# Designed miniproteins, single chains, continued (2), part 30

Each design is a single chain, and the fold is of that chain. pLDDT is the mean over its residues in the fold that is shown.

## One batch from the design tools (miniprotein)

Design m5016
Fold by ESMFold2-Fast:
Structure m5016 (fold): chain A 82 residues (1-82)
Amino acid sequence: LRPGPLLQAILEETGETRPEYSELELFSALMKYLVDKKLFDPENPEVADLSGTPLGELLGVDSLDINDTSPLMQAALANSTL
């Protein structure tokens, strides 16, 4: 997978500069972004708030539940090429 230029620029904010990712590596990079930007709710660490973030704005995802990561991954794949 090759992230599109806008997704790649967002991932670069956390030091992710790879031109190509596996699906698992892309997922790990996205999770690292959420952790580095402190987007997880400290009272409910299973939910991340992406509203108003560059990542949430690009992907059209306002929140992430770690028990259902499919919306985030589908949006990230839609912003990537094979």
Scores: mean pLDDT 77

Design m5017
Fold by ESMFold2-Fast:
Structure m5017 (fold): chain A 55 residues (1-55)
Amino acid sequence: LTPEEREEARKLIEELKKRGVLDDITYQEFKDKLDAGELTEEDLKNLRTMLKLSE
């Protein structure tokens, strides 16, 4: 991921947690992947889709 995509993913993870879309376990898994630099383009697309479906 680019630095811009990582920042987008971080914001998506926090927003999805705030909206109750991500449970504590899934939230921590995404945060751990993001911090380890292991978050994929597929993960980012999934996060975008989850936010869209939550509205």
Scores: mean pLDDT 82

Design m5018
Fold by ESMFold2-Fast:
Structure m5018 (fold): chain A 85 residues (1-85)
Amino acid sequence: KKYTMNDDLLNILRQVGFTEDSATMGDILGGIIRWAGDNNLFLSGENATIMDLSGTELGKVFGVDSIDVRDFKALEELILKSVLP
């Protein structure tokens, strides 16, 4: 199933090569992880799966300062708040 992204999320994902307004949940998740990696947002050591989103555009879109990429359900819920029905 494809989801149509809102303008705020789409503007972020265009920075990592998204050319269409809609994508699968897996593609959106992969795009977010790639964007965080490109911006050096992952913590170090045992916390290397945690994205520090404080002060970032994505943090403002999601309304959170950090998220663990292993918590796919929490990440999916944040994405679903940023897509059209």
Scores: mean pLDDT 81

Design m5019
Fold by ESMFold2-Fast:
Structure m5019 (fold): chain A 97 residues (1-97)
Amino acid sequence: GLEEAFELNREALRKLEEAARKLIEAGADPLEVETLVGLARIALGIGKLTKDPAFAAEHLIKKAKELKKLAEKLGVEEAVKLAEEAIELAKKAKELA
């Protein structure tokens, strides 16, 4: 239900934040990485305020895909995996919304 969708979106964001830390440690531009994660946090906040977890999930998926591409380019396999996990969690959140 709606509460489960919100919790899955929160878990997806946590995975993106962990991927972001790994990418910055590997030499990614902190401004680029933190902007992607920040936009995902804003979307999650909007989804909560508007009771629209599907909106939050769609934006989490988009930002996770962008972060995954950056992780693949830099060869950070752990960050690729974390971004993929975030995409799957957000997809499940969208299905439950």
Scores: mean pLDDT 88

Design m5020
Fold by ESMFold2-Fast:
Structure m5020 (fold): chain A 73 residues (1-73)
Amino acid sequence: LEEQKEKSRELLRKMAEDIRKEGDTLYAELQKLADEYAKIDPELAKKVREIGDKLRDYFDRMAEAAEAAAETI
């Protein structure tokens, strides 16, 4: 039973880490895309940055929820 608890905590923490990495990667890619668009279409660049900010916030919240769940085990 203790090994099951440890495995569950490890899985949830890994899930949080994976969520953060995916969020960071997506955010970085969207920022690069926005920087390229800013050279030719500033309106589109602004829109892409706003989407990136919102997605980053959602990924961070999902990761925090997974970490909180791990602490309850």
Scores: mean pLDDT 84

Design m5021
Fold by ESMFold2-Fast:
Structure m5021 (fold): chain A 93 residues (1-93)
Amino acid sequence: MAEEAKKEAEEAKKYAEKGDGKKGGEEAVDGAYYADKEAEKDPKSKEAGEAAKEALEAAKAAIETGDKEGLPEAIGGALAAIGAAFLAGAEKG
């Protein structure tokens, strides 16, 4: 699942580089989903935290395209990735 999250984040970055904020945002949401599933399986997983960070970077890139049509998906991806990162990091103690 962490590998899938990284692939989706990589695809999101590629779409963002092409100016496609909508596709970039959609792939960032998918990356966050896989990161969340990895964190659910192993909440202390460094892989889940790394995947969540990659999804956040991808969502940021999608937002930076300035694509108004893609903005809701990019914001959704960022929020989902933040949620996954909290789940993965929720045991700092």
Scores: mean pLDDT 69

Design m5022
Fold by ESMFold2-Fast:
Structure m5022 (fold): chain A 77 residues (1-77)
Amino acid sequence: EEVRREILRLLAERGWIPLSDLVREVMKRTGASLSTVVKAIRELVREGLIEVRTNPKTGQQELRLTPRGLAELARLE
């Protein structure tokens, strides 16, 4: 719950975020383990609350909040 809420909140604030930056910031803010954060991100992507792209210039994965994700964040708060 806390980890999921923080992921959605960070994405709502910033738009497209590199996966590595998102993971690092969520771990810092929540104290959750790498595996816990990665699992939460995977579940949020599966639920359609986050979308993923590969930046063609850098090759890194970037994530952003979907409109459904924004609605879920409002429900959790």
Scores: mean pLDDT 82

Design m5023
Fold by ESMFold2-Fast:
Structure m5023 (fold): chain A 69 residues (1-69)
Amino acid sequence: SAEAKAREIYELMLTDPERALALLDEHAEDGALLRALARLLSDVEEKSEEMRRFYLHVGEQMAALAKRQ
């Protein structure tokens, strides 16, 4: 499911952020996955700088996808 993949990418971001970014880019057209990942990141009250940059990247991917539809 999209939620399961989002959780996998979130966990990977904590241990291997470069691989997490690569997986996120592979799924740039998956709106359901991007929304699920954004929800997971929004629930984190105190974000590290790296986590915040990842969250912004997800938001930009969602905005780009919305403009193409």
Scores: mean pLDDT 78

Design m5024
Fold by ESMFold2-Fast:
Structure m5024 (fold): chain A 76 residues (1-76)
Amino acid sequence: SELLDLIEKLKKEKVHPALIVAEARQLIANTPETPEEVRKLVDEAMSRMAETDDDEKQNEIFEELYRRIKELEEKR
């Protein structure tokens, strides 16, 4: 998955979680075939991140998003 590859790369580069989600949103905007469920998850994560300035909470939101995207794209 191009989306998961992007997220994994940015995570390994220790990019701030909010920036990773913003980059994921841009990738999705340029990928018409992205499932609506994945698009909704990214939009919801962005909204939740906007409600907190706590880095730990933002990372929790990102990790939940990452797990759910993996489940949708790679789950049987």
Scores: mean pLDDT 81

Design m5025
Fold by ESMFold2-Fast:
Structure m5025 (fold): chain A 106 residues (1-106)
Amino acid sequence: KKEVTLLAVVDEERGLPVEELIARLEAQEAELKARFTDPEFVADLEEAKAAGIAFVRERNRRFSALLVRLSHSRGLAGRTTTLHVSIPDAAAGRELAARVRALFAE
């Protein structure tokens, strides 16, 4: 079992640029890819990053924090990936959850 946490922070008063938030996600992705050589895990990490970027670009001015947690499990029956998303703001959390589900829908 592999678990990855991606964190992007949007401060409503200070307003970090979208590009800076994306750069933080990319830095975390690069570090984790260096540690894990499982191609299915790497693919799941890329999907989690894409979900985070899509959310940040749509709602970049009003979110206090975005936490994306990816859990990858591979068994004999195949690959299972769990994406866990947490935001301190409950309304923003519901919006992000819906967006992320759309990105991971088949």
Scores: mean pLDDT 50

Design m5026
Fold by ESMFold2-Fast:
Structure m5026 (fold): chain A 105 residues (1-105)
Amino acid sequence: SVEEEVREVAEEFLKGLEEVLATSDKSDLAALKEKVKALIARYSARVREILDRHPEAAPVVLEIERELTKRALELLEKRNAPQEIIDLLRQAFEGLIAEIRSVAA
């Protein structure tokens, strides 16, 4: 189902984020920021591709994205991520939520 595909993409993002946080030197903020940006870009592109094929799924995508945002922020806090990384993710996902909401309307 489209819901299963979206949930798989969200879980892939969380796994990738956890791996980046586990393997990256947190003192190299520039490198960490670029890795997190790459994960966000890949995730956002996959979500847009799904919505292009299934615009009717926008309400379910919005629900999953809100859940993912909460889980990602909790993961960043648990892993003591730098504030700049937390702010980067929050800003990017708030933008994506606004974009999905415009499709769902």
Scores: mean pLDDT 87

Design m5027
Fold by ESMFold2-Fast:
Structure m5027 (fold): chain A 94 residues (1-94)
Amino acid sequence: SAEAEAARHYELGLEYYYKHHDYEKAAEHFLKAVELAPDSAAGRRAALELVKLLMENPEALPKEKREEYLRRVVELQPADSPAAQMAREMLEAM
């Protein structure tokens, strides 16, 4: 299912982020989790982890790709969610 696949991508994102410090791969997996099941627990958690990753590691992705990922979080998450609010603030600062 999309939810199960999103959960797997969320777990891979955590592994790349915290164990391997591969921020680009972590961001890709978190984004896939958000896109596959944005309203699931995994999708919501992945969105927040993605935004925190990009905030703490602005050089992890090229500016254009970072902007794209932040825009996707804004599109797919509730406007009043922490992830969407942080993503909007980061886009305004770019």
Scores: mean pLDDT 90

Design m5028
Fold by ESMFold2-Fast:
Structure m5028 (fold): chain A 94 residues (1-94)
Amino acid sequence: SKEEKIEKELEELIANNPHLSEEQVLELVREFLENNLRLTKELIEELAKRLGLSEDQVLDLLLEIGGMVSYLSTELNLSEEEVLELIRKVLEKK
């Protein structure tokens, strides 16, 4: 299913960032969803402080999330906004 492909890509994102906790990675994904790709310097600084990360680590992970969304958009033949909505639904499951 499309949700299974999204779950797999989220698992790969977590696995590709072994120096970060799953909670840190997923929190940054949630912030990416909330801000619809519009991230300010102030938001990046706030996220770095809240997650205990450097600003460079936040930026690197945001680039990886953006790449994941672009990949899923192409693979699923959906808009990026439709992919973001599906990721939101997957993250709402426990």
Scores: mean pLDDT 80

Design m5029
Fold by ESMFold2-Fast:
Structure m5029 (fold): chain A 62 residues (1-62)
Amino acid sequence: SPLADIDKDYDARVKKLTDEFKAQLDANKNASSKEIAQLVGQTLRQLGDLVDEYLAAKKAVA
């Protein structure tokens, strides 16, 4: 199903983003609160982009 394939792609991309975020936090364990806040902000924006792409992909097959 095209919808099931879109759901699986989205889940895989979210997992990749969260794994990368965890790795960046581990690499920056001595970073300042401001630097951590900037990293969180960047990751949230990237997640927002994935959500927008997911919704657009679902709309395209409707």
Scores: mean pLDDT 86

Design m5030
Fold by ESMFold2-Fast:
Structure m5030 (fold): chain A 105 residues (1-105)
Amino acid sequence: MSVAEIIEQSIAELKEMRKVLHPELKPTVDGIIKLLEDALALLKENPNLPISLKTKLLLYVISVSASILVALRSPQNIDLSKKILETEKAALEEVLAEMKAEVER
């Protein structure tokens, strides 16, 4: 049981959920999936990354999954769902930057 394996399985679940998402949300979700895949690659190459960063990444995976489930249940609130997912994408980009900085040190 590794954090990387859990994140990998979660990415696969997000890709499945993407299939039934509104077309307007798919580009943002695709961006989020790509950021998570890049973060996963860094985790696999750098197992000594701080536990705090690994936990932060796991929490973002959970948050994104929850936001997508809300979007699926409330398709009429597409604009709100898009704003939430774009905010999560920006936060994930920040986490990935922190992970890259830690690896470079």
Scores: mean pLDDT 82

Design m5031
Fold by ESMFold2-Fast:
Structure m5031 (fold): chain A 80 residues (1-80)
Amino acid sequence: TKEKLEEAKRKYKEALDLMSEAAQNLSNARKHLEEASKDPEKAKEASQQLENVRQTAKEKNDEAVRLQKEAIKLVEEAKK
């Protein structure tokens, strides 16, 4: 029981870390686009980079959701 709760805590922390990294990467990409906004060609390149970062962020968030679901299952098993 205790071991399953500790594992659930670890998985939940991993999920939070992934969500945090995704948010930071999106923030950085948006800032880059804002700085590039004065040059149409650079703005276009920065926009493409933002789309790539958005895709990666979605993948990290999807993984975080998976980890959260695994943590919930471990908590349920610990109640047995």
Scores: mean pLDDT 84

Design m5032
Fold by ESMFold2-Fast:
Structure m5032 (fold): chain A 99 residues (1-99)
Amino acid sequence: GFQKAADTAREMARILRRQGKDELADRLDQYADQISQGVKGAAVAAAMLALEEGFPKRYVRDILVNSGVLREEEAERLRTPKEVLRAVGDREAERIDAA
């Protein structure tokens, strides 16, 4: 759920702080707070940041799947921030067409 996605973002923030990337860590803590409140856009932003900073696919998957943004199989295919935006757009279009 959203709490597990937020916990993953906070873990990433701790890793970035140990690397001296305090501004990115602060941004991830802000995303984690928003994710815990159900803001899916914050989960997308955190996942894009994970890819930009070279985090393992586990972090991207855990954020996007546990927040309900994407299915596990969709998240496993992601390599770049552009691919995250495309997959999220495809999911939103599918949701609109199903409504």
Scores: mean pLDDT 80

Design m5033
Fold by ESMFold2-Fast:
Structure m5033 (fold): chain A 99 residues (1-99)
Amino acid sequence: MSEYEAVMRALTAMQLVAGTGVGPALTHYLLADPRVDLSTDRPDSPRVLEALKEFIGMLANDQPVPGVSDALKEAIGTEAAQLAVGELKRAGVEVEGGA
């Protein structure tokens, strides 16, 4: 499985558990990250994949997420993000805070 496929599966798993909120939170986070240009960057680019992994790791460790409100972060929950970290680990993908 590619890193891109692993990240997409992890985000899908998080969305299925958390319900609504993951998409908006991810959009706000990516718009706040100066390294990512959502209009020009490919979803499988290294910098986009790194930002997606950081997003999952920050949520899983209950860390502040740039561009995302505390209320939206709490609505997603750490359990859904921990599930996503577990999926990435099974795929052999490293996540910050997941060791």
Scores: mean pLDDT 74

Design m5034
Fold by ESMFold2-Fast:
Structure m5034 (fold): chain A 91 residues (1-91)
Amino acid sequence: AVRVTLEAPDKVKVGETLTITATADQPPARVTVEVYDEEGNLVASASSDAPTVTLEFTPTKPGTYAVRATAEDADGRVSGSEGKRVEVVPP
């Protein structure tokens, strides 16, 4: 199975750009990074067929955001995933 490593900060301020990096240990068909706000709305996403995906996101409201990275095989099946929470605080 493809292993995914997710790198994101634990805490950022509203208006600060955070950088999220997802890395697959083997060449995937696709790596996808998704960011969800505290209400469960998808607010940012990026995908690539390269082993590394970088997503830059600037939050506009405070709250706990959920970050998820997934790696898919050539059949579109998820072969690896990782998740992290990011705390966004007022400026």
Scores: mean pLDDT 80

Design m5035
Fold by ESMFold2-Fast:
Structure m5035 (fold): chain A 85 residues (1-85)
Amino acid sequence: MSAVEAWLRTAWGQLRFDPSSLEEQQNAIRLLLQLVPESLREEAIALLSRLSGVPRSKLVQLRDDPSFRLSDADVRALYEAIQRV
């Protein structure tokens, strides 16, 4: 397991949210992206983009723009991808 995979698994497991709520899932994903250490930032974005099919640019926007919203399909794809890390 890579350092980025180990970090994502640990950080995701510490987040508290309602897994039946797409809004809470999206907010948890945004927080996860904001918490990634600078040294792992590019690798985390690349990994999550590859596993989910969501473009890197959308992940960067989700992290940096609090008003940015993903489609429900993109939220579900990212949630599933993170659960598989």
Scores: mean pLDDT 87

Design m5036
Fold by ESMFold2-Fast:
Structure m5036 (fold): chain A 84 residues (1-84)
Amino acid sequence: DEETKKKIEELLKEIEKNMDDVEKVKELTKSILELVKKINDKDLIGEALKKLSELAKEASDKGYDEVAELVEKAAYEISLLLEQ
């Protein structure tokens, strides 16, 4: 769904903008997980996983270790959906 894809992309951009706000990132990752759980499109799920993994690396590289851990946990949960 194009609309769901756009919403996920907007949430991912919000994480990138708010890497210094742990509570905000926690809410954003929960929202992404809820949206991803509702889609059966493995390509869209895979793209969300790829972007979350990249954001986790970026956060870690910048020293936002707690945010990196939160985003990596979300990526891990999404990876489990691809195995189903």
Scores: mean pLDDT 83

Design m5037
Fold by ESMFold2-Fast:
Structure m5037 (fold): chain A 82 residues (1-82)
Amino acid sequence: SEEESRKLIEETLEKLVEKGLLTEEQKQKILDYLEKNKLGLEEFLATPLEELMKGTGLPRSTILTVKVALSVEVLREAVERV
């Protein structure tokens, strides 16, 4: 669902902040971008790295970290439910 998708994104970004891989400001920029463009998890992961960099103003390394972390969490939830 859209609610579950949003929760997974928010929880994943919060974990990245806790690990020092993302700042609170960078987390907020990603969440604001998703809301502004009405993107869910699948749409975000399908969006090219360059477009996310341009839309958020965040560096390539930050966007790549977020995309990898979200992809890992999607896989983790799928595996843990099996």
Scores: mean pLDDT 82

Design m5038
Fold by ESMFold2-Fast:
Structure m5038 (fold): chain A 98 residues (1-98)
Amino acid sequence: SFEAEEARVLSKLPEHLKEIYTLLFQAVRAAWKHDVDSTKTYLTQFQQTVDNTNLSNEELRVIAVDLRSIGDVLEAMGLPEIAKLFYELADYIESKIK
C-alpha cells in the first residue's frame, strides 16, 4: 500500500527530514486526487518547514530532485497544472543552495 511505502521511506530518513517528507507525501496524495487546493496547502507547509529547518546543500539538492521527479510523474499522468506546482517549488529550493 502507499501508506506502507510512506512508513518505510520515513523510517529510513533522518529525524529532521521526516516532517518535510510527510508533507510531501500528503501533497502527492492530494495531487493524485486532483485536489489542487489541498496540494497547494501542503506544498506551502512543506516550503515553510524547509525554510525553518537547517538543511545542507546536499539535502536541498535531493529534495529538489524528488520534487522534479514527482512533477514528471504527474505530467505523465496528464496533470501538467499540478506538476507545475512541484516544478516551481523545486526551482525555489534550488535557489537556496549556496
Scores: mean pLDDT 88

Design m5039
Fold by ESMFold2-Fast:
Structure m5039 (fold): chain A 65 residues (1-65)
Amino acid sequence: MTGEEAIETLLEGVENRDVEKAAEGALAVGELAKDASEEAKDLAAEGITNKDLELARKGAEAMLA
């Protein structure tokens, strides 16, 4: 899965309120960005848990930066 595909999967899951799909996307982003900061990972996880699309997006983008 590419970085773009992982982010798309995450955002689609959050938009559709599909927590399982959002979690799959977040895990894929985490695998691609395993050297990402703990803060970026926590931010993405918080966005998913709270169903906050903007927060989840910011976290995932920060992980891949």
Scores: mean pLDDT 74

Design m5040
Fold by ESMFold2-Fast:
Structure m5040 (fold): chain A 55 residues (1-55)
Amino acid sequence: SEVTKKIQELFTKTNKEATERMKELLANGSSFEEVKKVSDEATEEAFRQGLEIVK
């Protein structure tokens, strides 16, 4: 379905953007705890947006 494709695109985009942010944080000397927080927040936001798409 089109909804499934939109969800897959959302998660693919979110993963790519989160990976780039995490790389920048590591390059700037950020802690792994800070990197994990960015990853966790990006994942949670993607699920929140995904729920809005399927409603």
Scores: mean pLDDT 83

Design m5041
Fold by ESMFold2-Fast:
Structure m5041 (fold): chain A 65 residues (1-65)
Amino acid sequence: GQVVLDNVDTLIETLAKETDPAQRERGARGITYLVEKSVEQGLLSEEQAREILQRVADTIAAVEA
């Protein structure tokens, strides 16, 4: 699980710096896909997945404000 969490942190930091809306949407979908697959593989709990997806949503909202 820790490698997935570290990768997610890096991807969210990249998402926060992305200025192109289309690339930001692709990045958000990529993180969602990684999180869903990681839960399926037992690398993340559903609670960890929910927290990560909330962080993604909050990051997008902050950038688009």
Scores: mean pLDDT 82

Design m5042
Fold by ESMFold2-Fast:
Structure m5042 (fold): chain A 117 residues (1-117)
Amino acid sequence: MTEEKARKILETAALTFGISTEQLKKLIKKIIEKGELSEDEVAEIMGVSIEELTARLMPVLGALRNPKDVRPEDEELVKVLKAIVGATGLGRKLLKLSDEEFKEYLDVAKELLEKSK
C-alpha cells in the first residue's frame, strides 16, 4: 500500500478502537512479536479495563462477521481490523479465522506498520 493510504488506515483503525495511533502501532508490534496476545495484554496496551476492551471489540467483531459490501479502498482496512481482533485466540475463534487467513491479515498489518513510519 502507499504511505498515504497506510496513514489513513492506521488513523481509521485507531479511531475504531478508541485508541491513539501510537497505541495501535505498539499493539501491532506486539502481535507480530508474540503471534497471540491475552486479553489482559491487549487491555494494558490500549490503556483500558478488560470490560471496556470487550465493550469496544464486540461492535467491531459484529461488523466484521457481517460486513456490508466492502469498497475496494476499504479491503486493506478490513484485513487490519481482523488482524487486531484476531490478536487474541478468542477473537480468532469468534471471527472463524483459519491460521492461513490470520497470517494474511497479519502480513497486511505488518505492511501498514512499515509504510506508516
Scores: mean pLDDT 77

Design m5043
Fold by ESMFold2-Fast:
Formats: structure tokens, sequence, C-alpha cells
Structure m5043 (fold): chain A 90 residues (1-90)
């Protein structure tokens, strides 16, 4: 579905932004989590409700722990859009 494809694209953009910032091992693990979430959605291995929950958890982590607050804000906005789109698929 179009909504699923948009979620996957946004999660891959989150991972790219976190990798490019390259600020900590924890943020690199967050990038891996975003990629894993995109893969699980493409494979139908995760529910929309779980996607929304995990996206919000990643958003809270990034806003709290990412030193580059401008990139953190962009990542948080993408993760909130992911959560919203996932709730629309539920």
Amino acid sequence: SAGREEIVEKLREVARLLDEANESDALQMAALSARRLAEDIERGKITPEEVASMARSLKDFVLRDMPNKEVAKKVAELLEEVARLAEELA
C-alpha cells in the first residue's frame, strides 16, 4: 500500500540522517533500529500499532540524547509522521 511505502521511505531517511550525524554508538544503534523497523514493515512482520509505538520510543530517545538538536528535530518530525501513518493503517 502507498501508506506502507511512505513509512518505509521515512524510516530509511531517519536511518540516513542518524548515520550522517555519526555522533555516538547509541545513535548508530538507533539507525539500525530504524532500518530493522522498515524491513519488518516491508516483510509484514510487525503490526501498525507496534510501528507507531516503536517510532515514538525512537523519537523520545533522539530528542533526549542526540547532541545535534537541529538534526534531532528533523528526525523526530519524521518519526512522528511514521507513527501517524501507521495509526492510519491500523
Scores: mean pLDDT 85

Design m5044
Fold by ESMFold2-Fast:
Structure m5044 (fold): chain A 86 residues (1-86)
Amino acid sequence: MPVTIIVFGLSKEEAEKLGKELVEKYGGEYSVSSAGTLSYASNLSEKEAIELGKELAKKGYRVSVVTEKSLYIFDKNGNIVSKLEW
C-alpha cells in the first residue's frame, strides 16, 4: 500500500517542483493544495519513506510521513519527534 509524504509551508510553485522531482526519482504521484501543501504518494517501504522524510526535513522542509497505521513527524535535524499509531 502506498505511503504518503506531506510537506508543508511551500509556495504552490515550490510544491509542484518538489512533487515532480520526487515522482521522477521514486515514481508514484503527487498533489498540491492551494495552501502550498505537497502530498506525495508512492509504493516506497515504510523505511524508505522515513529515510526520505528525514532527508527532506534536513533540507529545511516541514515534513510528515503517513503509512497505513502510523504518522511520523520530523524536526529540522531529521529526527523523529512524534509517532502516532492507529
Scores: mean pLDDT 79

Design m5045
Fold by ESMFold2-Fast:
Structure m5045 (fold): chain A 77 residues (1-77)
Amino acid sequence: SSLSAAVERAIEILRRAPEEVRRELREMVTQGLPTSLLSPEAREVLRELARALGYPVEEYLPLGLSMVLGLALHELE
């Protein structure tokens, strides 16, 4: 499915990111935090994810991107 393909692509990108960045992104998704609270490093990884998956980077994540990130980060636990 398109969701499965998106999750797999997100896993590829997140696997290459530092563990600290994955922790920040997990906290953002879990707590619904704005993207402005991310470190520059986590923000760059989020930009790569959004670009690869066809989402805009906004103050709050679109629901589709949030779902893909949540599933990918769960797989990397």
Scores: mean pLDDT 86

Design m5046
Fold by ESMFold2-Fast:
Structure m5046 (fold): chain A 62 residues (1-62)
Amino acid sequence: MEAERERAREAFKEGLLARDGIDLSRLDPAQREEARARAEEELRQLEAEGEATQAELDAARA
């Protein structure tokens, strides 16, 4: 992935974890892995929803 895309995704995942009150620095390595996997899955779902929402927004602008 491009570095900029990677940074954006990582920052967004950190935001999701912070929203849920998860501090990765206080978790065990196994718990951090689980938290990151969960955030990655949620991000994938939001990305798919965002693509659909963007298409709807573009249609509304026309």
Scores: mean pLDDT 68

Design m5047
Fold by ESMFold2-Fast:
Structure m5047 (fold): chain A 133 residues (1-133)
Amino acid sequence: STVEGILQQALAQIDALTQQAEARIRAAKSTEEIRRIVGEWVAEASALITQTARDLVDAGASLEQVEAAVETLRQRAKDGVDRLVATALAQGVPRAEADELRDQALSFLDLSAEESIELARRLLEKREAQRLA
């Protein structure tokens, strides 16, 4: 379906963003540069999750379908955090700093997923209100 196609494309885009961030971390020369790379990746992954929720609503997805897709993308992004943290540790980032980076990234992704679902709910409510007018 179109809904399944949108989700599959978004999952592939998260994987591509993660692979690019891993390469950038391996080339990084400081912990501060690595922290910036992970922060940029989190912002990009979060924006992609939000845009995917919008695209799903536009494609005629139900709220249940959007919630399931956002949860799938959130889990794929969390797997990405694990990969980036492992790469940072391999580059010599101290454990305590890597743990803080992980916690901050996971918290931001959880909030972004929740906000994306609320956005989808509001868009669907507005669409129904426009049909009833």
Scores: mean pLDDT 92

Design m5048
Fold by ESMFold2-Fast:
Structure m5048 (fold): chain A 91 residues (1-91)
Amino acid sequence: SREAQMEMLTLVLQARDEVLRILEENGASEETIEKVEELFDKLIQAIRENASLEEIEEIFEELKRTVEEDEESYKIVEEARKKVEELYKKG
């Protein structure tokens, strides 16, 4: 549904802002920050285009790998993934 899509987008945008803030505060490289921004943009586009859950989960896994050295960012990404999966399954 559009309501579930909007909730997923809100969650992803909030996670994006929080993760980017944490990475900047923790001194992440420009390369890491740029990659995280690109992956969140891909995730937002996938949700907007009603992509498969498999595609969405693949983007989340790449995002988790990109932030794996930052425990706080990793937890935020995993929590967002779990909530998006729940919303996707509810429609």
Scores: mean pLDDT 88

